# Designed miniproteins, single chains: the designs that were tried, part 41

Each design is a single chain, and the fold is of that chain. pLDDT is the mean over its residues in the fold that is shown.

## One batch from the design tools (miniprotein)

Design m1504
Fold by ESMFold2-Fast:
Structure m1504 (fold): chain A 61 residues (1-61)
Amino acid sequence: MAAEVQAALAAAGIEAEVRQEGDTLIARVTLPNGDVVELSSRDGAELVARARAVAEAARAA
């Protein structure tokens, strides 16, 4: 569910808006520098993991 993915991202300190289009979950992640990255997956757990990886990379840069 989009709401579960959004809650998981918020719990990880990630600013994101999650929406569902058909069978696909789409997360629009806002990075600390104001850049926006759009990620999509049919698997909510994969989407959370990818969003966390992107946020960690942004902090390390």
Scores: mean pLDDT 79

Design m1505
Fold by ESMFold2-Fast:
Structure m1505 (fold): chain A 60 residues (1-60)
Amino acid sequence: MKVSKEEIEKLVALAKEAAKKGDVDKAQEYSLKALELAEKGNLKDYLQELGDKISEEIAA
């Protein structure tokens, strides 16, 4: 499977939405999937930037 920034963004967005709804299991699943794709595509830095922004929004 080709790893793209769009796929990572979709998974991160789904994790964020699940977290906002209190669906911790779904949020974890999407987050882990995004991490796996980022590792395969060497896009971990990009995932970290997205994660930082989302963590700040969830914490607020």
Scores: mean pLDDT 73

Design m1506
Fold by ESMFold2-Fast:
Structure m1506 (fold): chain A 88 residues (1-88)
Amino acid sequence: MKKKLEEAISLLEEAIELIKKDGITDEAIKLIDEALSLIVPILDELSDPQKVIDLFNEIAEAIKNKDAEKVIESLEKLIELLREELSL
């Protein structure tokens, strides 16, 4: 579990840096999708699965709306939750 969370955090941080440079690109979306794919199988092992699901939905909606600032904000919130999980 911890290794998957660490890998997901790294992918999300890379996605944020790409979005800051180039906006919401296909490359950034692929990194987000890869990170979420690592988290989905372990959702039931997390302290607050519903909050994570809510953030997934916020990220998806922000991408759909092409709102780069909102994507970054939602990704940063997700990273914070995952870092809290690693501290347990």
Scores: mean pLDDT 85

Design m1507
Fold by ESMFold2-Fast:
Structure m1507 (fold): chain A 85 residues (1-85)
Amino acid sequence: MNYKITFFKTLEEALELIKDSKKPIVAGGVALPINEEQIKRLLRTLGVDDETAEKIANEIKKNYKPEHRAVVVETETGIALIEFK
């Protein structure tokens, strides 16, 4: 499955990216430190397969920086908005 990950310093910028989308959107908060299972659960609600969900969760964990407040994951099946708390 093809996907795109975009990190944001504010939740408002992430919401702006997705506001005009016609795709299904799921949104959730992930507590810090990043829990991969929380990310995988959100992605599974979009119909993302387990192998792709694990890959995405690992990429988010690897590329996360303390200034990031949200991440948007765009897939063929929908969009996941993840807020870092």
Scores: mean pLDDT 85

Design m1508
Fold by ESMFold2-Fast:
Parts: sequence; structure tokens; C-alpha cells
Structure m1508 (fold): chain A 79 residues (1-79)
Amino acid sequence: ALEYLEKAIEAAKAGDLETAIEYAEKAGMEVSVSDLPEEAKKEIGELIKKAIEALKAGDIETAIRYLEEAKRKLEEALK
């Protein structure tokens, strides 16, 4: 999931919205089936969903912020 979030952020920064959405969706799927606490899954999943919605709207700045926050929360949950 972490690697997919990093790839989504890189794609979004490059303006490749299709690739950014693909990697964000893959990250969300991996989080949903992970052994993370239910609260962490919901929080990270909501951030990824908001990022995908922002990418689909062409709001790259907002999407990157949500992806970076999701990555941060995931890193915290893996400790």
C-alpha cells in the first residue's frame, strides 16, 4: 500500500491523473484487506477516496494533500 501511495503522488505531480487514480485505488484495496486496526483502515480509506475524487475533478493540489496525509497515517499505523 505504501509503495502505491508513493507512485500515486509521483503520477499526480507529473500530471498523469489516470496513473495516479490507478495507484490510489490499488493502495485503497491493499489497506482494506490489511491487518491494520479497523479505525486506521477507515481513516486511511476515506483519505484515499477523497484523493481519488479530487483527481477525477482535476484538483491536483488537493489530491496530493490527501495522498500525503494517507501515506503519513499508514506509516503511523505500521509502527
Scores: mean pLDDT 82

Design m1509
Fold by ESMFold2-Fast:
Structure m1509 (fold): chain A 71 residues (1-71)
Amino acid sequence: SMAAKQAEIEELERRFRRAVEAGDVEEAIRALIEGARLRLELDGTVDPAEVEAFLARQLEELEALLKKLAE
């Protein structure tokens, strides 16, 4: 159900926040990618190019954040 997917996304968002606070970059990346995929699935976006473009943007944002933290 869509409600179950929403709950899973919310849990992945909590997992991402915990990983960021713990400095667990690997876990943060995993949670972010899985959450992004589920969000796109809920939106009904089935175009692989749109999914890829969205994930690329999220990865760029994460890379920018990691660079700032490494300063």
Scores: mean pLDDT 71

Design m1510
Fold by ESMFold2-Fast:
Formats: C-alpha cells, structure tokens, sequence
Structure m1510 (fold): chain A 70 residues (1-70)
C-alpha cells in the first residue's frame, strides 16, 4: 500500500540529495508499483526530517516535487 511507497522514498532520500526532477520520476515509479497517497507521503518526509533521518535539502526537494505533481 501507500505506506510501502513512502518508506521506499525515505530510504532513497537517506542516500543523498536528489533534484526535484529526480524525485518526481521516483514518485511516479512508486505510485505505479505500490500506489501512493501524497499527503501521507508529505507527512513521512516531514517526520523523517524532524527525526534527522534525511537532510533538510533532501526533504525540501522532495516536498517541492510532490507540490508540483499536485
């Protein structure tokens, strides 16, 4: 379900900063394979940032990618 897609996104964001366009491509792949709720995904990114699991830059680029897809 959508929680699997969100978890896989966070694991990719932990590996380093991706551009907005790279995150958009990843989001579309995850949506096609697992389905995705964008609001739940935003909350997962914000939580990962607050917990220090991903960088602020990685979180900001991912949030911008989601906003541009909505």
Amino acid sequence: GGSVAASLLIEELKKGVKSVEEVKKLLLELYRKYGMNLDVTKQSILLAREQGRISDEAADNALKAIDELQ
Scores: mean pLDDT 83

Design m1511
Fold by ESMFold2-Fast:
Structure m1511 (fold): chain A 80 residues (1-80)
Amino acid sequence: SREEAGRAAEEALRREVERGGTVREALMAIANALSEHVSNDETSRAVQAAAEALRGVPLDAPLTPEQGRRMAEAVREALS
């Protein structure tokens, strides 16, 4: 379901923040989490929304908790 997809993406983002992952790794983690719950089209839109939420942040920068929250919000909105 879209609710399960959103929860999976939030959990993936939390894990990336905890391990010191990058923005790029967070985008990959979102794509992997969402692919188990929603279509490829929905996954692509949600990943694009998450990337747009962090426009201007370098992909190799460490993901902050605030950035993770913004990405999670963008994913939930894209799946609505």
Scores: mean pLDDT 85

Design m1512
Fold by ESMFold2-Fast:
Structure m1512 (fold): chain A 75 residues (1-75)
Amino acid sequence: MVLLKITGIDPEKFDEALRAVEAVAERFGGRIVKYDKEKNEILVEVPAEKRDEALQALRAIASRFGGKVEEVGEA
């Protein structure tokens, strides 16, 4: 598993972004590990073999909602 962190999402769109991120994570066999609405961050784990595809999809979502994605480690 690989950990991906999404940050900087527009606070007004956080709940919409959270649903989109959850759907993408589930599509790639991953899950939301935690989220913090006050810190405006979502932590996702995905299988290592799906890392590049998941990262691309999550970057597209983050960009749509004004945020960014970074890889933060192994899970």
Scores: mean pLDDT 82

Design m1514
Fold by ESMFold2-Fast:
Structure m1514 (fold): chain A 53 residues (1-53)
Amino acid sequence: EKLNFPQNASFWDQANLEIEAIKANIAAGKYKSVEEAVTHLTFGGDFRNYVVA
């Protein structure tokens, strides 16, 4: 499942969503470190699907 991110969203809105997705993925045990989660999500991961439980 993938969600479209609005092109007009500010950089800070995007960064906040990515931070929440990283926290959710680490808590769920999908990634063993913050660095691994950041690399995956910022280079093509579905970050929004991990924010909504």
Scores: mean pLDDT 57

Design m1515
Fold by ESMFold2-Fast:
Structure m1515 (fold): chain A 114 residues (1-114)
Amino acid sequence: SKKDEAIEELKALGDEMLARAPPEFQPLIRKIYEKLLKVLEKVPESQVGMVLGIARLLEQAVRDFVAGDKEGALANIDRIKNAVETLRKTLGLDEEANELLSLLDEFKAQVERA
């Protein structure tokens, strides 16, 4: 199904994010990935693309940070936050959106301190 394909893609993106992330970022990125997987399980098939889009933006933020592009990483975190707000408004997943935004604020602060 489209949802099963999305779960497989999200798992692959999660593995790539964790493999690229510095050890100090891995616990936070793992938490964000696990929360995205739970959100993906709750969304209808019509919205799986939105969750995968968020995961791809997170992967890009990790790539940018590892490449030394701190500004690019921060810009992508802000794009993720905007996408999570859209997900909240579209699906009413207020609790999951608040948890993701909190984790993303932690990630942003950790990138800013690095």
Scores: mean pLDDT 86

Design m1516
Fold by ESMFold2-Fast:
Structure m1516 (fold): chain A 64 residues (1-64)
Amino acid sequence: LTPEQEAELIAFLVDELGLSEEQARKVVEILRKNPDLTPEQLAEEAGISVEAARVAKRRYAELA
């Protein structure tokens, strides 16, 4: 994932899912380290809903 793609993903998570910038950055960092974790694990680690985690994982996979 390029820095530009990371910035796009962060903006998407903030604008479309209503996450804070801090939450969006945390989601990206977690997915960079372990893209294979479940949506439930991502939701718990980032402090977001499972639905938001699922959308974030799908978007990340499309960009990577």
Scores: mean pLDDT 82

Design m1517
Fold by ESMFold2-Fast:
Structure m1517 (fold): chain A 57 residues (1-57)
Amino acid sequence: SEVEEQARQGMEAVVTGLASGDLEGAVKRLRELLEKSTDESVKEGLEKGIAALESLL
């Protein structure tokens, strides 16, 4: 479940960024997780999160 853990960390970054208003910080965090991730399912989730946050910026 390392893949699942990384996906959840990505979602937490999105939620925390939205709650705190630090969307740029959230995007940076997601990009770091995306670079670390080795599985395409996690990468897809992180890319979707980045796209959603960038749409709000």
Scores: mean pLDDT 78

Design m1518
Fold by ESMFold2-Fast:
Structure m1518 (fold): chain A 55 residues (1-55)
Amino acid sequence: LEEFVEELAKKYGLSEEEKELLLKGARTLQAAGVHEASIKRVVEEEAKKLAEKRK
């Protein structure tokens, strides 16, 4: 999960703070028992939104 978020941060050019926010969100969903595939989808969408807001 952490490596997945790190790869997304590199792909979308996210800051360290933005990467930490994604990791926190992903870990919260994981602790809540959300399915791995769903977590990855949510995290990827959030990364895309963060990248778009940088424009």
Scores: mean pLDDT 79

Design m1519
Fold by ESMFold2-Fast:
Structure m1519 (fold): chain A 61 residues (1-61)
Amino acid sequence: AEEEARLREGIVDLVSIITGISREEAQKLVDSLPDLDAAIRYVAELTGVPEESVRARLERA
């Protein structure tokens, strides 16, 4: 539960940085996705990086 919340925060930060939208707007976008796996897929598609690499980066941050 706490780990999922931390990963979700990391995804929000990445989306904000990559797309140039505010952190608040990025949080609304991530919250609209059905689960954490969908959010990781979204970032992977945006960056062209494999999902496993996105997850590893978020866990290390």
Scores: mean pLDDT 76

Design m1520
Fold by ESMFold2-Fast:
Structure m1520 (fold): chain A 94 residues (1-94)
Amino acid sequence: MVPERVSELLREIQRLVSEGAEPEEVFEKLLELLRELGAPEEVLERLREIGKKDAEAAVKMASEVFRALVAGEKDRLMELLDRVLKAIEEYKNK
């Protein structure tokens, strides 16, 4: 089920991307979309930290979070974050 506001935000994001908008602007709209879908604040905060360093990477991660939320797979979202953190730890210990 996709609420009307979610559909509007998705269309706006697609338009911004097609018009070559700044990745920071696209990311801001994605955060708004994720908040409408009930994304946890912890996830939104982590995405914002990534966005400060690399807005394009943050847009990509936000898109994956959007897919998981639309599919109703909140548990998979947490699992995905855990795997990313574990991979970083493994590389840091080398």
Scores: mean pLDDT 70

Design m1522
Fold by ESMFold2-Fast:
Structure m1522 (fold): chain A 82 residues (1-82)
Amino acid sequence: MEYAEKALELEKEGKYLEAKIYAALALAEYLEEKGLKEAAETLREGAKKAEELAKEGKYEEAEKTLEEATKEAVEIAQKELA
């Protein structure tokens, strides 16, 4: 999966925030494959917003956006699996 490979490459380069963004996109693809479409979409949109904020140099806001999207996606996934 391209997102997972890109995340690993970015982490090796010390680009940890960008690596986390692509790791989140990889997780979103996995969740969608498992039928957790709402959780996948939430995480994917959060990762996109975080990438845009990082491009603007708003690294703290990007990190918070990604953390909130990940938490929300996990909560949605747990409700669907229950």
Scores: mean pLDDT 81

Design m1523
Fold by ESMFold2-Fast:
Structure m1523 (fold): chain A 71 residues (1-71)
Amino acid sequence: MTVTLVVSAEGPVDAELVRAIIEAHGGEIRGIVPVPGRNALAVLADFPDEEALAAAVAALEAAGYKVEVVA
């Protein structure tokens, strides 16, 4: 399944760390773009199932990011 993840923080978001976490949890990244005016990245990614997506979101939140899933 394809989703857009908006990954945000109080300071700059580390795109390399975000990529590594998503890929470690079964996500395939199609694109990463900065969100204008925000400390946030919009990440377009394919996941095999909702369990993999939930694991990736939990890992990003454990790393200190706020994650919003956009269908």
Scores: mean pLDDT 84

Design m1524
Fold by ESMFold2-Fast:
Order: structure tokens, then C-alpha cells, then sequence
Structure m1524 (fold): chain A 68 residues (1-68)
């Protein structure tokens, strides 16, 4: 389900020390790459853009992921 995918992503992101993670509202995650984490964030953005359940926006070192 979409919610299970979102929870899985949240847990994955929190476990990754390369990112600062913020939950905004009930359906949006904001990931900020720490120094040296920018390439990992870019790869994650490319992976998530392939999932039709998410709207994904990458701006500099900030990745915004919204559940559709």
C-alpha cells in the first residue's frame, strides 16, 4: 500500500546518517544531504522518481517527497 511504502521510506531515511530528515504534515518527507551525501541523495531521487505513488522534487541538496 502507499502508506506502507511511505513508512518504509521514512525508516530507511532516518537510518541513513548522510541525511537530515524532516516529516512535514502527514505525507511529505524533506531530506537534506549532509556534506558528502549529495551523490547519495541524487541517486535516491532518481530511484524514487520511478515510483508512481510519490511526487519527487530535488533542489540542490534538498529532496522533497510527497505521497500522492
Amino acid sequence: SSIERFIGLLLRAIGDERFDVELVGEDTLVLTAKPGGEEALRQLAEELKKDPHFEVRLEGNVLTITLK
Scores: mean pLDDT 86

Design m1525
Fold by ESMFold2-Fast:
Structure m1525 (fold): chain A 72 residues (1-72)
Amino acid sequence: MEERRREEALREAERRGQEAMARVNRIKAIRDEHPDAADDELIAIAEAAGLDRAFVEAVLRSLAAQDELAAK
């Protein structure tokens, strides 16, 4: 039955999406708590909190791009 497999795949994707969003929100919170910190310092703080360095770098780059668009 395809319906059961579809539900399992959907739950897996939803769970991964929620976990990714939770990590993004944590990185945002770290940045907001340390507004004067450079990206390298924010990455070090996030790594100490158990976040993946490459993921943190990607999120910070994405947030900087969003801030640039919002500032316009």
Scores: mean pLDDT 75

Design m1526
Fold by ESMFold2-Fast:
Order: structure tokens, then sequence, then C-alpha cells
Structure m1526 (fold): chain A 58 residues (1-58)
């Protein structure tokens, strides 16, 4: 399912991806209570992002 970033997400670790506001991501897995594993459709990078920075892109 597609989600959109509502805030900038900096890359703070090797397992994370950087997002800009308006970036569309595909959610691959919910790996914890605060982070989801996603694929950025702009960059093709796969990694963890805070789910609080994402909204449904429907």
Amino acid sequence: MLYVATAPVPKTGEDEVALLPGDVVEVLEEVGDEYWLVKSLRTGEVGLVPKSALEPAE
C-alpha cells in the first residue's frame, strides 16, 4: 500500500532512508511499533522510516 511523507526524514543510520515531504513510499513490512520497512519510489531505496512521518497516499 502506498504512503506519502508529510515531513522530511533524514538518514540517521545505515538501515534508514531519507525522505522529502511528498515522497511516495511502498510499505513492505511493519517491523516495530514506531518504524516501517518501506521502499522509496523516488530513489528506489529500501529501509526503515518512522511511521509517524507517513500518511496513506490514496
Scores: mean pLDDT 78

Design m1527
Fold by ESMFold2-Fast:
Structure m1527 (fold): chain A 63 residues (1-63)
Amino acid sequence: SAVREVLQELVRWFEEQLETNDPETFRRLAEERLAELRARYPQHQQLFDDLAEAVESAVKAKE
């Protein structure tokens, strides 16, 4: 499905941004990207909530 492909790209993008940016910059970029996806795929809000929690956990681990 289109959503599955977007999620695969999103996870790969998150991994890249997490390694190349400071935690604060990564959080900002991730929040912007998730907001765009929430608007595009409103039926998958729980999935994006879970991803937002994963982002916060990753940021906390890097701080």
Scores: mean pLDDT 79

Design m1528
Fold by ESMFold2-Fast:
Structure m1528 (fold): chain A 64 residues (1-64)
Amino acid sequence: LLEEARRLLEEAEEALRAGDLERARQHLGKAWDLLKQATENPDEKRELAERLYELGARLQEARR
Protein backbone atom coordinates (compact mmCIF):
# COMPACT_ATOMS: atom_id res chain seq x y z
CA LEU A 1 0.00 0.00 0.00
CA LEU A 2 2.63 2.59 1.01
CA GLU A 3 4.84 1.77 -2.00
CA GLU A 4 1.85 2.17 -4.34
CA ALA A 5 0.95 5.46 -2.63
CA ARG A 6 4.53 6.70 -3.06
CA ARG A 7 4.47 5.88 -6.79
CA LEU A 8 1.14 7.68 -7.18
CA LEU A 9 2.56 10.76 -5.43
CA GLU A 10 5.55 10.71 -7.80
CA GLU A 11 3.20 10.46 -10.79
CA ALA A 12 1.06 13.29 -9.39
CA GLU A 13 4.13 15.51 -9.06
CA GLU A 14 5.15 14.73 -12.65
CA ALA A 15 1.60 15.52 -13.81
CA LEU A 16 1.72 18.86 -11.98
CA ARG A 17 5.04 19.71 -13.63
CA ALA A 18 3.51 18.86 -17.03
CA GLY A 19 0.42 20.98 -16.30
CA ASP A 20 -1.92 17.97 -16.37
CA LEU A 21 -4.07 19.01 -13.41
CA GLU A 22 -6.76 16.36 -13.95
CA ARG A 23 -4.20 13.54 -13.94
CA ALA A 24 -2.56 15.01 -10.84
CA ARG A 25 -5.96 15.17 -9.07
CA GLN A 26 -6.69 11.51 -9.92
CA HIS A 27 -3.31 10.30 -8.65
CA LEU A 28 -3.56 12.35 -5.43
CA GLY A 29 -7.04 10.99 -4.75
CA LYS A 30 -5.93 7.38 -5.22
CA ALA A 31 -2.86 7.93 -3.03
CA TRP A 32 -5.08 9.36 -0.28
CA ASP A 33 -7.34 6.31 -0.41
CA LEU A 34 -4.33 4.00 -0.07
CA LEU A 35 -2.84 6.02 2.80
CA LYS A 36 -6.16 5.87 4.71
CA GLN A 37 -6.06 2.05 4.49
CA ALA A 38 -2.38 1.63 5.41
CA THR A 39 -1.60 0.71 9.03
CA GLU A 40 2.07 -0.32 8.72
CA ASN A 41 5.18 1.88 8.93
CA PRO A 42 3.70 4.93 10.73
CA ASP A 43 6.74 7.10 9.92
CA GLU A 44 6.50 6.39 6.19
CA LYS A 45 2.73 6.92 6.24
CA ARG A 46 3.21 10.30 7.92
CA GLU A 47 5.91 11.35 5.44
CA LEU A 48 3.73 10.35 2.47
CA ALA A 49 0.72 12.14 3.98
CA GLU A 50 2.80 15.33 4.30
CA ARG A 51 3.89 15.01 0.65
CA LEU A 52 0.26 14.47 -0.37
CA TYR A 53 -0.74 17.65 1.49
CA GLU A 54 2.08 19.62 -0.18
CA LEU A 55 1.15 18.37 -3.66
CA GLY A 56 -2.54 19.08 -3.00
CA ALA A 57 -1.68 22.66 -2.11
CA ARG A 58 0.35 22.99 -5.33
CA LEU A 59 -2.59 21.60 -7.32
CA GLN A 60 -4.93 24.13 -5.67
CA GLU A 61 -2.56 26.99 -6.59
CA ALA A 62 -2.21 25.73 -10.18
CA ARG A 63 -6.02 25.73 -10.57
CA ARG A 64 -6.19 29.50 -9.96
Scores: mean pLDDT 79

Design m1529
Fold by ESMFold2-Fast:
Order: structure tokens, then sequence, then C-alpha cells
Structure m1529 (fold): chain A 78 residues (1-78)
């Protein structure tokens, strides 16, 4: 099965670069960011990635997202 990776701060420059590399490796990528507008732009740039509005400082919300998507790996760019 493909690895599922959550990228915190995924709408930023570093998050997008990491996501592109992970998608190239065949991983399932979830981009998380607190900005809906930035995530909309990120989703348009990487339509293969899933997007989720999330405050990375909210530990309970991060844990819920990890469980919901079956996340194997978390990468923080924030």
Amino acid sequence: MAKTVLVLGGAGRRGLAVARELLAQGARVVLADRSEAALAAAGAALPEAETAVLDAADDAAVRALVERYGVDEVISTV
C-alpha cells in the first residue's frame, strides 16, 4: 500500500516542494495549512494531493487528521 504523508504548513514553498517529491515517489499526500486561500492555490498546483484546513498548533486536530487519513509519516514545515 502507498505511504500516506501529512505535510504541516503544506501550502508554503517548502511544503509544496516536499509534497512534489513525495507524490513523485508514489506516496499519498495530505497538505495541511490554516489558510484556506493558500490551500486552494496549493491544491490547484498539486491536484493529486488532498488538502485539509488545520492549525498545526492544535495537537488534537493534528491527531484527528492522522487517524482520519491513516497517516504513516508527518512532516512539519512550520
Scores: mean pLDDT 80

Design m1530
Fold by ESMFold2-Fast:
Structure m1530 (fold): chain A 66 residues (1-66)
Amino acid sequence: MVSEREAVLAIVAAKIAVIGAELDPSTSEEKIEEARRLVEEAERALEAGDYERAVELAEEAIRVAE
């Protein structure tokens, strides 16, 4: 079962990935905006207690930011 700790760590990793994408001038603005949106959705899922969804959204944000 996904824990709150796992969800928090996944969101932190996603935020780091977004920062990395923002620091790369060759990264598409569209990809950065999509990754940011997914991080915001992951944070809302965390606040709602849906830790599994928070991890899924955070992992998707990392994939988009790559």
Scores: mean pLDDT 83

Design m1531
Fold by ESMFold2-Fast:
Structure m1531 (fold): chain A 73 residues (1-73)
Amino acid sequence: SMDDLKQQIKDILVKAGVDQKKADQLADQVVQTAKNSKSPLDASDQVSRLLADAGVPPQAAMQISSLVMDSLT
């Protein structure tokens, strides 16, 4: 479910050193971006840009983008 996806994203962000409040906000933004995307590739691209702009480490951003793409296929 999208709630499960949000929790996985939060866990990855927290493990990467993002604080709990920011991780929750970013996870919500990622899920909303995925829901509003036109395709899995569009979602992955938008999510990658969003996470990079937020200063998320590349390894964590890549894991999250992959999870989002998998959730939409």
Scores: mean pLDDT 83

Design m1532
Fold by ESMFold2-Fast:
Structure m1532 (fold): chain A 55 residues (1-55)
Amino acid sequence: SRELAVVETALGILKAAVDFMRELVERNPEDEEARKELERLEEEVKRLEEELKKL
């Protein structure tokens, strides 16, 4: 369905963003804002996976 394709695309983009932020946090472990953003992105991935599950 169209809804499934949109959620899958968004999930792929967010997972790429998580990978990018994870590398950034590893290079700058004292950057609290970067760690907070990583946590937020991981929570967004969790939400979209739950959305995908109900579609």
Scores: mean pLDDT 82

Design m1533
Fold by ESMFold2-Fast:
Structure m1533 (fold): chain A 60 residues (1-60)
Amino acid sequence: AKEKIKELAKEFQKEVDALIEKELEELEEKNLFSDEVREELRKKLEEWVKEQLKKIEEEL
């Protein structure tokens, strides 16, 4: 049971990471923000998603 939840969380994280990447690519295409700011936003969003998924796994 826990292993299946862990796999589901991993797949969900992968899809969310792909969405973040796509949105950041659109910001780059529009010349919005610097490369440094976009990289910082990506890292913070990825860490936030990881933290939320970890909390969900621990609560189950």
Scores: mean pLDDT 74

Design m1535
Fold by ESMFold2-Fast:
Structure m1535 (fold): chain A 61 residues (1-61)
Amino acid sequence: NQEFLETLQKGLQEAVEEGKISEEEAKDLLSKAKELLDQGHSKEEVGEEVALEVLKYMEKK
């Protein structure tokens, strides 16, 4: 899970730098991803959920 979470954190950081989401939103999504993994969700499911939430945030800006 460490490598997946590091990759996810990098992607979220890039989204913040590009102005797609805030740092607070990125931290919340990373925490959510960790919780979903702890609950037994697959890395694929977690990645898809986070990507969808980023797109929703981008639409609102």
Scores: mean pLDDT 78

Design m1536
Fold by ESMFold2-Fast:
Structure m1536 (fold): chain A 71 residues (1-71)
Amino acid sequence: GAAAERREYIRTELIPKLSQREYQVLLLLQAGFSQREIGERLGISQATVSRHVRRILEKLGLKSKAELREL
């Protein structure tokens, strides 16, 4: 269906266009870590993590963190 096709497109075409840091944040979100915990693990502020999450959502054409976890 359209949702599965969109998810495959995101994985194959859009995820490879993320920066290394954006990709690290995506992997930690998929592992179930909060933005605060990601900040602690990467040595950056929660505000910086939030900015990376917003940029990831924009690059992948997604609206919520829940959609990122399902990729």
Scores: mean pLDDT 83

Design m1537
Fold by ESMFold2-Fast:
Structure m1537 (fold): chain A 61 residues (1-61)
Amino acid sequence: HMTPEEKALEEKIKTYEAEIDRWRALLAQADPETQAVLQDVIDMLEARIEKLKKRIEELRK
């Protein structure tokens, strides 16, 4: 079962995923110049989620 540290990381991932969903909704309504900026923000958040997922995998060893 998950440790408290693993649970905290899972909650952070869920928070970032919810934030990405909000940014994706804004992206769909934005002009092309704004879409480029918003996509950079989404890419950064996705990279952060991947790092957190890798940390969870290491904790499961």
Scores: mean pLDDT 82

Design m1538
Fold by ESMFold2-Fast:
Parts: C-alpha cells; sequence; structure tokens
Structure m1538 (fold): chain A 78 residues (1-78)
C-alpha cells in the first residue's frame, strides 16, 4: 500500500512525500526492488544524484535483469 501511495505523490510532483512513502515500503519489504528504484527516481527529481545512485544500485542488486530499472539508470547518464 505504501508503494502505491508513493507513486501517487510522485505523479503529483510531490517528491519529498514520495520518498517518505517509498522508505516505508522498503521497511515493510526490504526485497522490493521497485521501491528502491522509485525512491532513487524521487531523489533524482530532488537533485540528490548521489543518493539516487545508491538506491538504484540496491534495486539492481535485487533484480539485475529488470528492463524498467535499466530505463531508470539511463536517467542518471543523461
Amino acid sequence: KYLEKGEEYFKQGKYEEAVEYYEKAIKEDPNNYKAYALLGLSLLKLGKLDEAQKYFDKALALDPNSEKLKEYLLLLTK
């Protein structure tokens, strides 16, 4: 449920609130690669590139074959 709430805030451009809910999603399921990836995206939108990279790396470690995660990582190289 926290993951969905975070996505709602992200869609509204409320990235600080999105980060809060994605952090809660990770606490409920530490293996949720999507929560780490979306936390990274939210941090990227806030200009926190170093923090975003760390969370993308964690997401990649949990799901190294994710096509969607590969797309997210491209945002750091542009």
Scores: mean pLDDT 78

Design m1539
Fold by ESMFold2-Fast:
Structure m1539 (fold): chain A 87 residues (1-87)
Amino acid sequence: IEEIKKEIEELREKIEELRKELEKETDPEKKLELLKEILELLDKLIELLKELLKKETDKEEILKIIGELLRAIGDRLELEREIEKLE
């Protein structure tokens, strides 16, 4: 559980770093590459959150993980829409 939480935190930091790079980028081709990279990391985040959810037994922590999972899924759907607009 603690190891998975650490992996999730590292992955969130990586996603945030890429989002900051995306804000500074003006080249559509490079923006598309950054968006696709963020999408891959969001997929990994969703998988880790699902794994954490299977191992967690505390009701309040379970609810927090579900909330985070729903947000990550929503972010992924919005990101896919952005990718479609640039292609």
Scores: mean pLDDT 82

Design m1540
Fold by ESMFold2-Fast:
Structure m1540 (fold): chain A 77 residues (1-77)
Amino acid sequence: VDAEVARLAAEARRAAEEAARALEAGDRERAAELLREAGRHLEKAMELKAAAQGLDVEAVRARHAATLAEDLALVEA
């Protein structure tokens, strides 16, 4: 299951990177489509993780919240 989660995360990253390149090229429609694909892959990865390892989902959420708080504090001064 971890291999499937890693694969979905890798696909999401690739889609996000392609979306960034599409934005650089001025293709906003393609970028939006690629970002939606990245979101679907991430959602599926989270579902698989929740089903197999509920504890890890809680840990991931806590880590994301902590990282966001730290990043916001850094940006705000």
Scores: mean pLDDT 67

Design m1541
Fold by ESMFold2-Fast:
Structure m1541 (fold): chain A 66 residues (1-66)
Amino acid sequence: AEEAFNKGLEYYEQGKLGEALYYFLKAIELDPEKLGAEAYRKLGEVYEELGWTELAKYYYKKAEEL
């Protein structure tokens, strides 16, 4: 779970947004209680960089609710 989140961070720093999305989603699937809030916040950041403002807001809200 934490390994998937860390890989997401690495790809995000490299500008590989699609790979970052994949690994952040995997982190949520593997450990939603421990990593869900932080991974949702990172999904919001990735979608914001992609210009998908409404999806970014959705995932930021998910992070805040957890």
Scores: mean pLDDT 79

